# Designed miniproteins, single chains, continued (5): the designs that were tried, part 21

Each design is a single chain, and the fold is of that chain. pLDDT is the mean over its residues in the fold that is shown.

## One batch from the design tools (miniprotein)

Design m16704
Fold by ESMFold2-Fast:
Structure m16704 (fold): chain A 78 residues (1-78)
Amino acid sequence: TPEAELVREFEERLRELGARLDAATTNEERIAVMQEMVRLMRELAEQLRRSDDPEYRALADQYEHIIGLLEEEIRRLE
């Protein structure tokens, strides 16, 4: 489905960002990567929320929860 392809593409990008986060040596670098992860997850969640499939709308809710956790971690590192 279009949503399944969308999720796969975003998960690949998030995986690349996860590797960059693991390689980060400063809090400034970690914050920058996490901010990009938040941006991508918001884009994905917005698109999934428009889906007619309740499974993908539920996935959007899961990503919004993860965004909240990342935003708390960003605040902690600042």
Scores: mean pLDDT 86

Design m16705
Fold by ESMFold2-Fast:
Structure m16705 (fold): chain A 91 residues (1-91)
Amino acid sequence: MSISAQVTFKSGEVKDIVSDESDLDVAFAMTQMYLWANKDDVASLTITVDSPDAATLARARELAEALAEGIGMKIASVTETGNRLTVVLER
């Protein structure tokens, strides 16, 4: 399993905040801490989860929805393609 998270700032700058994380809860905790610290500057977040396990992708989606609610962002899109889940959050 591999998890990455990338933010787009209001300036249009893009930064990777999580790369090649293998633990789902750790990746989402790191992402949440970053967004909490930088919430006024972040316009959108993209989370990508690669896993062959459908239950893991479903759990990742639930964590992304909980993160969106907790941070005050909206789910803009959810895409599942093969073993990859991509979730985009926006303000």
Scores: mean pLDDT 84

Design m16706
Fold by ESMFold2-Fast:
Structure m16706 (fold): chain A 71 residues (1-71)
Amino acid sequence: SEEEAELKRKAAQLFSAAGINEAGATASEMLARRAEERDPEMAKVFEEERRLNLEAAEENREKAKELEEKL
């Protein structure tokens, strides 16, 4: 149905957003590691950015699952 198609599309968008957030977390982890020896304060900033990206990814995945449960 049209309603089911819309829910599937919305869920797919949220899963895509979660993937982007996970990629961001990976990039932040790499930057934190590189900064650790030279600038520990900057490393902390990247560690916080990683944490926030992982939280956003989890929220987006949870929302996507809720939409799929309505199918």
Scores: mean pLDDT 88

Design m16707
Fold by ESMFold2-Fast:
Structure m16707 (fold): chain A 87 residues (1-87)
Amino acid sequence: MLSPEEQLERLFEELKEALRNKDFEKFVEKAREIIELMNEQGVPEEVIEEVERLLLQAYLLAEDQDDLEGALKKVEEAKRLAMEALK
């Protein structure tokens, strides 16, 4: 069984891959899995809301503006916040 930290790392890598492939359906799926995992681990609501906001910004940058670099930066910010909250 993967630890919650290992599961989060895997989900964020899959989410980044979805962004690079412009697979926005998979991006939304992986974003939801990340939020579900954070909820299961008892991460504070305020942190979950901020991660969700960053992932929404990443989606809009990639899908609406074709800004993959900006989207990946927002995903990295979300990952750092999520990983810190699990420690």
Scores: mean pLDDT 85

Design m16708
Fold by ESMFold2-Fast:
Structure m16708 (fold): chain A 93 residues (1-93)
Amino acid sequence: MIPPFTPEELAETVAAIAGLLREIADMLEKGEVNEKLSNKIVAVNLLATALDAGGARDLAERVRQAVSEIIKLIEQGKYDEAAKLAREAADEL
């Protein structure tokens, strides 16, 4: 086990995830479905893994569930719904 996150490390990681989710929402609202969007989704998943490893497992699971649903909506071409979910997930962090 790695040591649990400090309150500062937890806050910084949560802020990074929220920022990336808002950037994902912005791109989806503009119809910008490209490699940059895919890279941001990967970054959110990596940060969720860091949350889990740092002891915030419930929060990590919520982020992973939100990302899974966002990907599913993107695959269905429902970009506005995916953007809304990304913003809601960021605001709930």
Scores: mean pLDDT 85

Design m16709
Fold by ESMFold2-Fast:
Structure m16709 (fold): chain A 69 residues (1-69)
Amino acid sequence: MKSPEQLLEEVKAELRRASQTVSRDELIRRFGRLSLEIVESIKDPDVRNQALLELGREFARLLAEQDAR
């Protein structure tokens, strides 16, 4: 079982890699899938909420960077 910290880092890294190669619509779809993976994998509500907030911040930043292209 991955720790929540390891899962968050892997998910953020995957989202960063995707942002370089995929369309805006695909980036949004990937964010949705990765958010669901966090929800399904992390049972502790406090840890889950913190991970989702952190992923959301990374997604917002990457989306803004992609929109500037």
Scores: mean pLDDT 81

Design m16710
Fold by ESMFold2-Fast:
Structure m16710 (fold): chain A 98 residues (1-98)
Amino acid sequence: KEELVKEARELIERLRRELLEAAKTEEGRRLVEQAVENLEKALEAAVEGKPGLAAAYAAAARLLLVEAQIEGLLSEEDYERAHREFLRIEELIDKIIE
């Protein structure tokens, strides 16, 4: 289980780096930073054995990422890449909760 937490943290750090490089505006960077912060909180909640709270933070992160794409602050390609990494992180969080 510690290995799953480590892998999830490494993927979240990678996602943060990639999204901050992709975001070209201050508003875009703000939204993607908030999305990643919510993913970090989802992982923390999962580690603490709080599945409902983890799901809520993950949902908030997803909505912020969608908002950045809808507002044109992320390209479709960057959004699709980020969404795939997000799903992988969610899978790891689910395994940590189990």
Scores: mean pLDDT 84

Design m16711
Fold by ESMFold2-Fast:
Structure m16711 (fold): chain A 58 residues (1-58)
Amino acid sequence: SKPLDKEEIIDYLREMAPTMPDEEIEKKAREIVEAIENGEVSNPEIAAFLKALEQWKK
């Protein structure tokens, strides 16, 4: 949902990749937020991630 919450992305990444270091999770969350804010939602990887995140929130 808008606005995109970086903390929700971090929580999702921790649940999906529990072995990933916190620094990498934070970096990946920043990259995803930045891509969305730049309007790169047409990127298939970002689009798939957003759909997975919405599914996870339910």
Scores: mean pLDDT 73

Design m16712
Fold by ESMFold2-Fast:
Structure m16712 (fold): chain A 90 residues (1-90)
Amino acid sequence: TAAINQAINTLQGRIRQITDPAQIQQISPTIQRIASLAGIAPVTITNADQAIAVLDQVRARISTLSSGRQQQVYQLVQQANAQVDAILAQ
């Protein structure tokens, strides 16, 4: 729904601000779990562009997910946003 799409859009915008590959590695496991919940095959995430591309794939699949799975994705996206906020505050 609109709320999940907005949360993913916010996350993508914040990830674009990360310039350190080590900081991308800190959020990579959470992005991988989001992708897995959306039914996306395991992908390599070593930089911001790859993380953003994976989230674009998640957005494309949101409408095909059950309401319960959408809620799980939303919660994990909120967790990822909090992790990126903590990274950017350093």
Scores: mean pLDDT 84

Design m16713
Fold by ESMFold2-Fast:
Structure m16713 (fold): chain A 92 residues (1-92)
Amino acid sequence: SAIAAEVEALAERYADLPDEEALAILEEEGYKEYESLTEEEKKEAEEIVKKAQELAENNAPVTPENEEIKRKGMKYKLIKERAERYKARLAE
């Protein structure tokens, strides 16, 4: 999976840093990426996440279109999770 490969490559890139510092960098990157999205783009991303979830729940056929939707949904979910963790660290 392309997403797993990207996550693994990113983790490998920061392998020499302490886990806490590497995680903080990944969270900051996710936050910056999330903040760069407009409200319309965020809404579109949420719709993609919903579609990806519906495809998984309905056991939809494996097609290139369905795989692309699932991939985009997973990427957005990961970015949002990183952004939320970064915000939590800022709030203490």
Scores: mean pLDDT 68

Design m16714
Fold by ESMFold2-Fast:
Structure m16714 (fold): chain A 96 residues (1-96)
Amino acid sequence: SKKIEENKEILEKYLPKLSEEEVEELAKTLSVLGKELVEEFAKKLATLPEEEQKKVIEELLEAGKELEEAKKNNDITREIGAKLRIIGIALDVLLS
């Protein structure tokens, strides 16, 4: 989708050390956020120490997997929970 491609461009710009697979999965995961918030998130994440970046990325990828599984199973409660978790992770970075 257009939103995922826009998120990929943002992630590649601010986080050039990400693998192609990490960029693709994070772009999908961050699609729960608006484009401006994705850009501010990526920009802030890029300023964190490498180990903290890695931890945030790992947590987002885990939440993204949970979201995709919930969507596949039409589990609305799990889908909402996963979306809120992704938003929470992003806000923790943005508000730090």
Scores: mean pLDDT 87

Design m16715
Fold by ESMFold2-Fast:
Structure m16715 (fold): chain A 55 residues (1-55)
Amino acid sequence: SSADEQMAQEVADGIKDAMLTLLEYFGLLSPEKEKQLEANAEAFKASILARMNAN
């Protein structure tokens, strides 16, 4: 459902933002890492949606 998609997006974005903050703090932030985190967030969102639909 659209609500499930929104919730999954919010969780994935929250984790991505936390990881970006940590990488910036440790001086490890780069465009490549940022792209990897974006891709990982999309994969994580898909995993959340799959698990929500399984329950």
Scores: mean pLDDT 81

Design m16716
Fold by ESMFold2-Fast:
Structure m16716 (fold): chain A 83 residues (1-83)
Amino acid sequence: MLERALALPEELKKTLLALYENNFDLRKTAEALGVSQSTVSKARAEIMRALELKDENELKKVVIELQIHEGVEALVAAVEKVF
């Protein structure tokens, strides 16, 4: 799952991370990315299809794993630099 998420096109990865960051709120995600809500909705459907996910709960699990991977790496680097 995680490897497939990391292999997604850059546009879809940005949408996936933005969805997670905005708690899957389409409006906030669209504002963060500078696109329409319909664009975000279509990208979400494309991500689910590409990752062969059945529902939003499976998508949430994938993005949590991706965000933990990216966030832990970034947080460790930031904390070591500051503290």
Scores: mean pLDDT 72

Design m16717
Fold by ESMFold2-Fast:
Structure m16717 (fold): chain A 86 residues (1-86)
Amino acid sequence: SAVKERLKELIKLMEEDIEDIEKYYEKTKDPRIGKLLEQLKDLLERAKELLNDPNVTQKEVMDLEMEYGSLITATRALMVVLEKEE
């Protein structure tokens, strides 16, 4: 239960971030942002699959949080670079 609640909170955060990045992509159409957005959406689908797993573990959620953290950090860093160059 606690593991699934943590995963639900992560999914909500991921969905909010993806929506924000999609808005940025629609304005810029930068293919690098497009690729990262696809990777973020793939990770969100994996998170949703884990939510449907009755045997999901705390480690699996932590690994997903770490992978998401790395990907979103890279995406946001690129957005900052693009804002400075454009």
Scores: mean pLDDT 86

Design m16718
Fold by ESMFold2-Fast:
Structure m16718 (fold): chain A 105 residues (1-105)
Amino acid sequence: TGDPNASPEARKLAMLAFGYVGRGDYDLGIQYAQQGLDIDPNSALSYSALGSAYLGQGDYDSAISYANKALSLDPNSSLSWRILGLAYDRQGQTQLAQQYYDLAD
C-alpha cells in the first residue's frame, strides 16, 4: 500500500510533472515524473503523472499501463481511475470508460 505523500520530494516532482502536462509540455512531464520514481520507485502519484502525460500525447496504451501501476500501489487514486476512463473513452470504449469514471468518484 503506497501512500502518494510518503516521499515529499517524489510528490513535488510528480506535482511539477502535472504542471507541465497541464501546459502541454508532455516530454517535461514525463521527465519530472521519472525523476520522482528515481527517488521513490513506489510513488503512485509519479505513475499517475506518467499516465497523464502519455494520455495527453495520445499514447493510450502507455497511459493505461501507468494508471494500472499507480492503482496497484494506491487503489484510492481517483486520478488514476479517471486516466483509465479517459484512455478507454478516447479509444471508443465508452461503456468501459463510464465504469472507470464511476470508480473515480
Scores: mean pLDDT 86

Design m16719
Fold by ESMFold2-Fast:
Structure m16719 (fold): chain A 81 residues (1-81)
Amino acid sequence: SPEKKAKLLEEHKKLVEERRRLLEEGGSYVSVRPAGNEGGKLVYEVRLTTAADSPLPDEVAFFTDPEEAGRIREEYLEKLK
């Protein structure tokens, strides 16, 4: 929905700011970003990037549905707790 897409983009902006800070510190983070277009629809990349000493693997997934992207983002954030 437009509301969920707007919320996902707002959260993406916050995660980009956190990502920059965490990259400077070498920490783990979750990002959601536009990654391209498929059939005229925006493709969202949801990525879990882990610190070099983390036992968790890096993960990446692509979605055209912002609700699915948001759900996977929350799953990745939960893995970092």
Scores: mean pLDDT 74

Design m16720
Fold by ESMFold2-Fast:
Structure m16720 (fold): chain A 80 residues (1-80)
Amino acid sequence: MKKKAALLEEKSEDEPYVLTIVEIDENGNIKITKKEFPKSELEKAKEYVRKLAEENGVTPGEMASLAREALKKYEELKKK
């Protein structure tokens, strides 16, 4: 089953929000996509994360945790 997780981060007050989308297929293949949202599009970014969390039956906080775990695994795979 194809799974998606997303993490929305603010690096600094002067930089756009970064949405990191992690897609995991049933074979464990990981695809990472990053999107930038201007400060004016914060509500759009939040709505995207909330909708994705609802589709996966988790809270936005749990979605962020899942994305962090998937990113860690992806970084470990890239080192080999």
Scores: mean pLDDT 74

Design m16721
Fold by ESMFold2-Fast:
Structure m16721 (fold): chain A 80 residues (1-80)
Amino acid sequence: SDSFEKRLKEQIEKEGKSPLEREYLRLMARLLQLGPAMSDRVTAIVAEGLRALEAGEPRSTVIRKQVAALQALLAEAEAG
């Protein structure tokens, strides 16, 4: 939803665009360009991250897990 995208953007901006946050944005942009099936899988990963944040996991832990999941997804897409 628009509110989720806004929250995610504000969260990244608050952290001053660290290398990890820039990598997250790069992976998101690249994966979303690969088509609808990949967009759905990215949405699922992002939704898992939101649930983890709502459960009280630290933002730094959540973004590291998100980057790892997105890197794995991109590697799978490039191998298949």
Scores: mean pLDDT 76

Design m16722
Fold by ESMFold2-Fast:
Structure m16722 (fold): chain A 74 residues (1-74)
Amino acid sequence: EEKKKLEEKLKESKILQMIITKVLYHENEEEMKEILEKLRELENIPQEVVDEILNMSLEELKEIIEKELESLKK
């Protein structure tokens, strides 16, 4: 039970890390793509998830980050 929840939480954390990477490196597309590819390889994240993150607007990504930060306050 705890192991499965931890695995889900880790997967969510890795997706969040990719989202943060896109926001931080949005002005340097090449560096952003390199970091996202490394994260994808290390964590076996599907390319479809990476494509979704690449297609999201900065406003949408920032909203996701803010909601995650709010959840940490609980």
Scores: mean pLDDT 72

Design m16723
Fold by ESMFold2-Fast:
Structure m16723 (fold): chain A 64 residues (1-64)
Amino acid sequence: MKEVEEMAEEIKKELLEKGFSETQAENIANGAAGVAIELIKEGKSIEEAVKKGREYAREVAESL
């Protein structure tokens, strides 16, 4: 899904700019995409799913 893929790429770029390793950035971005895909599967809107994916990435990054 294009919107989820674009979100994941944006998250990865932002984390790399903040000094996270490429592996950390990719894992967090993939996790965010997974959250968004599950929410879409459960009937949530793409907008809500992307928002929740971004929230997930923020929480994980802040815990590191």
Scores: mean pLDDT 85

Design m16724
Fold by ESMFold2-Fast:
Structure m16724 (fold): chain A 72 residues (1-72)
Amino acid sequence: SAAQAQKQRDIQFLEGVFDVAVAVAVHTKDIDFLDNAYNKFMAQFKKLGATPAQIEALKKRYEEAKKKIEEM
């Protein structure tokens, strides 16, 4: 449906916004900022009906960024 297509476009837009948040967190080495961003975006993705694949991709991006900060 048109509504489902719009929700998927909203999720794709938010994926880009989360990528910017990840870049900021890694650059500033701020794990608390990363954790807060991940929790907020995950809640919004679930509310928008993100697919299991989209949820797993977001989680993997978060975990990779977190490891990067912890190794700095």
Scores: mean pLDDT 88

Design m16725
Fold by ESMFold2-Fast:
Structure m16725 (fold): chain A 102 residues (1-102)
Amino acid sequence: NEEIEKKRKELAEEILEKGKILSERLKELGMEKLAEFVEKASKIVAESILNDDPEEGKKKIEELAEEYLKNTPDEELQKKIEELKEGFLEELEKAYEVIKEK
């Protein structure tokens, strides 16, 4: 379905652009680790949308968050990683709701 494929591409491009903006802002604030997490998570969400594999996308986001949490002893930074993880999982679910119904 050509219309659905175009929609997937548009949603993937939107998430990558939002991720780039957020990552750049976090770098300006000296939050390099959070910026890197956002960049990687945005790519996972975009790839999941393009490949039509929401379950793989969810697993990869969870695995990415787990890896970052294991290497982050700071409790406040851990909390920020968890918040970002939840945000990216919500974006993935929203994208698939849009693709399924329209």
Scores: mean pLDDT 83

Design m16726
Fold by ESMFold2-Fast:
Structure m16726 (fold): chain A 125 residues (1-125)
Amino acid sequence: MRVLIVDDSGAALLRLAETLQAAGYEVDTAPSGEAALRIYDERGDEYDLFLIDLHMPGLSGLEVLRAIKARDPDAQVIALASRSDTAGVEEALRLGASAVVYKPFSDEELIATVDAVLAAGAAAA
């Protein structure tokens, strides 16, 4: 299964990619919302899951989530959010995010959430 990770932090992208690759996932990364939507327009059908940080400069993670869901309502999206971002979390869930993972999170918590979302999506097919 292939995951697109969207985060404006190069350090976060590297760490998240290493964690998911160690768990057996194929991973691509996007350093901005604009880069994520460009990749989605070219290759969106290749991805089983989008992992999107809600707190990015420029095009926000919420705008990326909205754009993806407008094109594919069945797209699996996990939002990465601060526990203090109640409004962003509420909007992400309203837009159809499959799950939310709160920062700070462990590698184990992230992998468990990814596995659960993908298993639910596979069962619906």
Scores: mean pLDDT 83

Design m16727
Fold by ESMFold2-Fast:
Structure m16727 (fold): chain A 121 residues (1-121)
Amino acid sequence: SSALDDLNAALGKFLALGSRLDRLRTRIETASPAERARLVDELRGELEEAGRLAERAVESLSEVDPERGEKLGKELRELIRKGRDALEQSLVDPGLGLSEASKYAGKAADLVDDALAWLSS
């Protein structure tokens, strides 16, 4: 895939993940411990998929500009790690954990959108 296609795919996934996290916030607050664990496992899977798309986008961007690809990769990996930590926190404090995970998904989307804007200029 081109860097443009791969960045667009990653952007779409982070935006969709952020939207799902916001939508599930009310559900997870009223969920049983078992239901909460299932929702967190599903969200971890979605975050791992977002991470795979992000790594592909970083690889494609690095073929165009290695320094920009390296910087984006470092920043996205940190946000994905923080998102994973926030999802773990959701098992103890579900509203806070999903809110934090949503913020990190949004920040990841912003970074990918910035890279797209640069590539399109």
Scores: mean pLDDT 90

Design m16728
Fold by ESMFold2-Fast:
Structure m16728 (fold): chain A 65 residues (1-65)
Amino acid sequence: SNSEISAGVALEIIGVSLGAEVRTEVKDGVIHVTVRGATPEQLAELEAVIAQLRADGFKVELTVE
C-alpha cells in the first residue's frame, strides 16, 4: 500500500541523514529493509525507528550486511 512505500522512503531518507546505506523494498505489505556498513550507533537509531513502525502496525524485516 502507499503507507508502506512512504514508510520505506522515510527509512531511506533517515539512512542518508545518518550516513548509512539503507535500501527498502515493499512486498506483500512487508517493508524489507537492508542496511549495509552501519556503525552500532547508526544501527541502534535505525532499529528504534523500525520498532516504532512495528508498533504502528507495519510489518518490517531487517537485514544487516
Scores: mean pLDDT 84

Design m16729
Fold by ESMFold2-Fast:
Structure m16729 (fold): chain A 64 residues (1-64)
Amino acid sequence: SNSDASKELLDLVQQGLAAIRQQDVQRVQQIIEQLEKLGEQYPQYKADIDSLIDYFRQRIQELS
């Protein structure tokens, strides 16, 4: 459901932000993969999810 998708998206964002704070590049990459899969399952959120993926990819680049 849309409610379940929103909860999963929020959880993934929180996990990704925590991984960035811990400088866990591998974990951020895993979160990006999960976000990509979520965007495929819920096309209505794809644009917002793609923006989040770009954000996390930029954070990884800054941590390298």
Scores: mean pLDDT 85

Design m16730
Fold by ESMFold2-Fast:
Structure m16730 (fold): chain A 73 residues (1-73)
Amino acid sequence: SAVQEAIDALNAGDYKAAAEAFYRAYRETTDPAVREVLRQNIEDVLSRARAAGDEEGVKAAENALKQIDEDEK
């Protein structure tokens, strides 16, 4: 599953892959509670990528959050 791919990537320190996989999981669900949890997971990925100095991870997480904000309008 996209969630499992995201967890595996996050555990490997691959924040770009983690952000992209959590965003795929977000797009695959219509449950608002699950969407909110996935958004929070992407925000956590962003925080971790920033702490690690992972510029590609930061960009991926910021882009995912921007797409979520635009889709909720």
Scores: mean pLDDT 86

Design m16731
Fold by ESMFold2-Fast:
Structure m16731 (fold): chain A 120 residues (1-120)
Amino acid sequence: NNLELKEAISSKFSEETLVNFLVKLLYVTLGAGDDELFKRFQQLLREEYSDDISSRELINKVTKKLKLEEFFSVYIQESLQYVLKLSEEKQKKLLKIVSEQSLDVLDNIDENIIQEILES
């Protein structure tokens, strides 16, 4: 994991593209078709967010309150750090934006963009 590579990847994709990808990734990870669980996840992200919290601590608190198995927290954290290669600041910013997104964005995600993010 190279910081310069993480910065370059973050610069290649618009904030909207990364947010839409992350919404889809989290929606599928938590249980595709469970809109109420995802909305509860979004609500908890808003409630637990603070300037002093790390992205790792935020995800751990939210998944614990949702009574999700430990592997969900680990998978989300690994996706943000290694798949999307986001800096800590960018992870927190995107999680905050994800907490406020409409599920309508799920219909607008291009599979080619997903492939580009995963190959980066």
Scores: mean pLDDT 72

Design m16732
Fold by ESMFold2-Fast:
Structure m16732 (fold): chain A 65 residues (1-65)
Amino acid sequence: GKKRIEEAVETMKAIVEDALKEGATKEELIKNIEEYGLESLLEGGFSKEEAEEVVNKVLEYIKNL
């Protein structure tokens, strides 16, 4: 459901913020999420549609930093 997607987005945003504080670049984070984000969410029990929505929202967040 939408609430589960929103909770996953907020969790991933927190991980992104921590990684940036530790010196990761926006480019590294975008690449990591594009390469592994969808697969990780599918393994976590999200549907393809839900996983794609989470990935897209997190990528939009990083691009707007």
Scores: mean pLDDT 83

Design m16733
Fold by ESMFold2-Fast:
Structure m16733 (fold): chain A 90 residues (1-90)
Amino acid sequence: LAEEAVRLALEAARRLRAGDYEAAARALVQALLAGRAAAADPAEAARLEELAAERRAELEEAEAVVLEAGKDPRFREALAAARAEALAAL
């Protein structure tokens, strides 16, 4: 779960740079779900902290890309749709 959360967060940023808002939104929602699940398990939470430290620069860059994309109505719409889709699947 921890490795999946980091992988998906970086994937979301890559998809945003490519202009693929729908794929980016789905990846970001899945990253948040995986990160939440990892945080609930002490071993996975420790692994997530380790990976976040190891990939700090990449994750900070990815966060900046996501925050900037959040200003675009197209990404906000895609993110709302991805969240609704994920919630319906739960």
Scores: mean pLDDT 83

Design m16734
Fold by ESMFold2-Fast:
Structure m16734 (fold): chain A 87 residues (1-87)
Amino acid sequence: SALEAEAERLRAQAQAAADAGDEATALRYGVLATAAELSRYDPELAAAFREHGLAFADALAAGDEAAAAEHRAKADEALRKALEKMR
């Protein structure tokens, strides 16, 4: 499917960034790949995961530990709810 192809493409970009030592870019592509996969089950939860996952990556890069913790918690909650829809 188009969503599966997009997720695979994004995972390949995440791996290429990791292999190059660009962990920040690898994290961002990993978030996008997971969001693409989650959109098969719930587009709204996928969007929430993407928004908070990218905000988490940005907060980590900025050294904002409080913002990183908040966005991580919200991304994890969106992921948990989306995974429940797979069961």
Scores: mean pLDDT 85

Design m16735
Fold by ESMFold2-Fast:
Structure m16735 (fold): chain A 76 residues (1-76)
Amino acid sequence: MKITITLKFSDGSEVTIESDDALEALEKALKVLDEKSSNADVTVLIGQKLRIIGAVLDAELSGKEEVHLTVEVEEV
């Protein structure tokens, strides 16, 4: 599977992660989210992580060959 995750941050910055391994893409996305959102409310951060995890798992379970995910990340 080819997976692309684009994280859009409230400061206008974007990070795009591409991988042919869904778990590798997920790990990198969560790491970037932690690094860029260090000042975010913990409950908001957890919610965003769960949303990304759910989307990646749904994509993996759907059997799709290519997946593009865009997540808008807001800091509180």
Scores: mean pLDDT 74

Design m16736
Fold by ESMFold2-Fast:
Structure m16736 (fold): chain A 80 residues (1-80)
Amino acid sequence: EEVERERKRAEELKGQADALRAQSDELNTQADVLAEKDPEKAAEYRAQSDKLNTQAQVLEDQAGDEESRALGLEYARRRA
């Protein structure tokens, strides 16, 4: 049924978001290392990290929306 399909889609989106957040964290770590030696490169890495975090948030929001829709369809069955 569609509820299970939407739940699986939410898991896939969460996996993609996790991967983007891991890349963002790595770039932020590199930015911290470079901050004193090369502040311009550090700024570039922070900008890339921020962009990846924004993309991850979009995917997390989509995953949450898919979960909300799945739960909404289940909760559309009246409470007894």
Scores: mean pLDDT 77

Design m16737
Fold by ESMFold2-Fast:
Structure m16737 (fold): chain A 117 residues (1-117)
Amino acid sequence: MVKVEVSGEGEVAPGGSLTLSAKVSGVDLAKVGMEWYQHKPGQPPVFVAMIDHKGTGVLFHPRVAGRVSISKDIANSTVYLNMTNLEAEDLGTYEARLGGVGSVVYGVDKLLEKKEA
C-alpha cells in the first residue's frame, strides 16, 4: 500500500520561506513522479509543481515560477517543495500526489504572521 506523509518547515507568513516534504512509502520513488496542488476554499485545486520519475524533469505553474523549487531525495524516499517570498495567494492547503494514488494535505496557516521585523 502506497503512503505519502507531508510535513512543513519554515515561516508560513507573507515574505517567508517554507519547505514542504512528502515522504513516500510502499513504492520506489525512482520509478514515479510527484505533483503538488494547492486547495483554497471555493476554488478548484491548482497545480503548483511536479517532478518526474528521473528527478530531472520539473514543471511549475507560471504564478510560482522563480519562487518555488522541487527536488527528490531517493535515498530518503522524499520529495521537497521549497517556496520562497510567500505571498497571500500561497496560503491554503497543499496536496502531494503520487501517480494519482496516495495523496495527503498540509494546511498552510493563514493566521500565522511574522510579527517581528
Scores: mean pLDDT 72

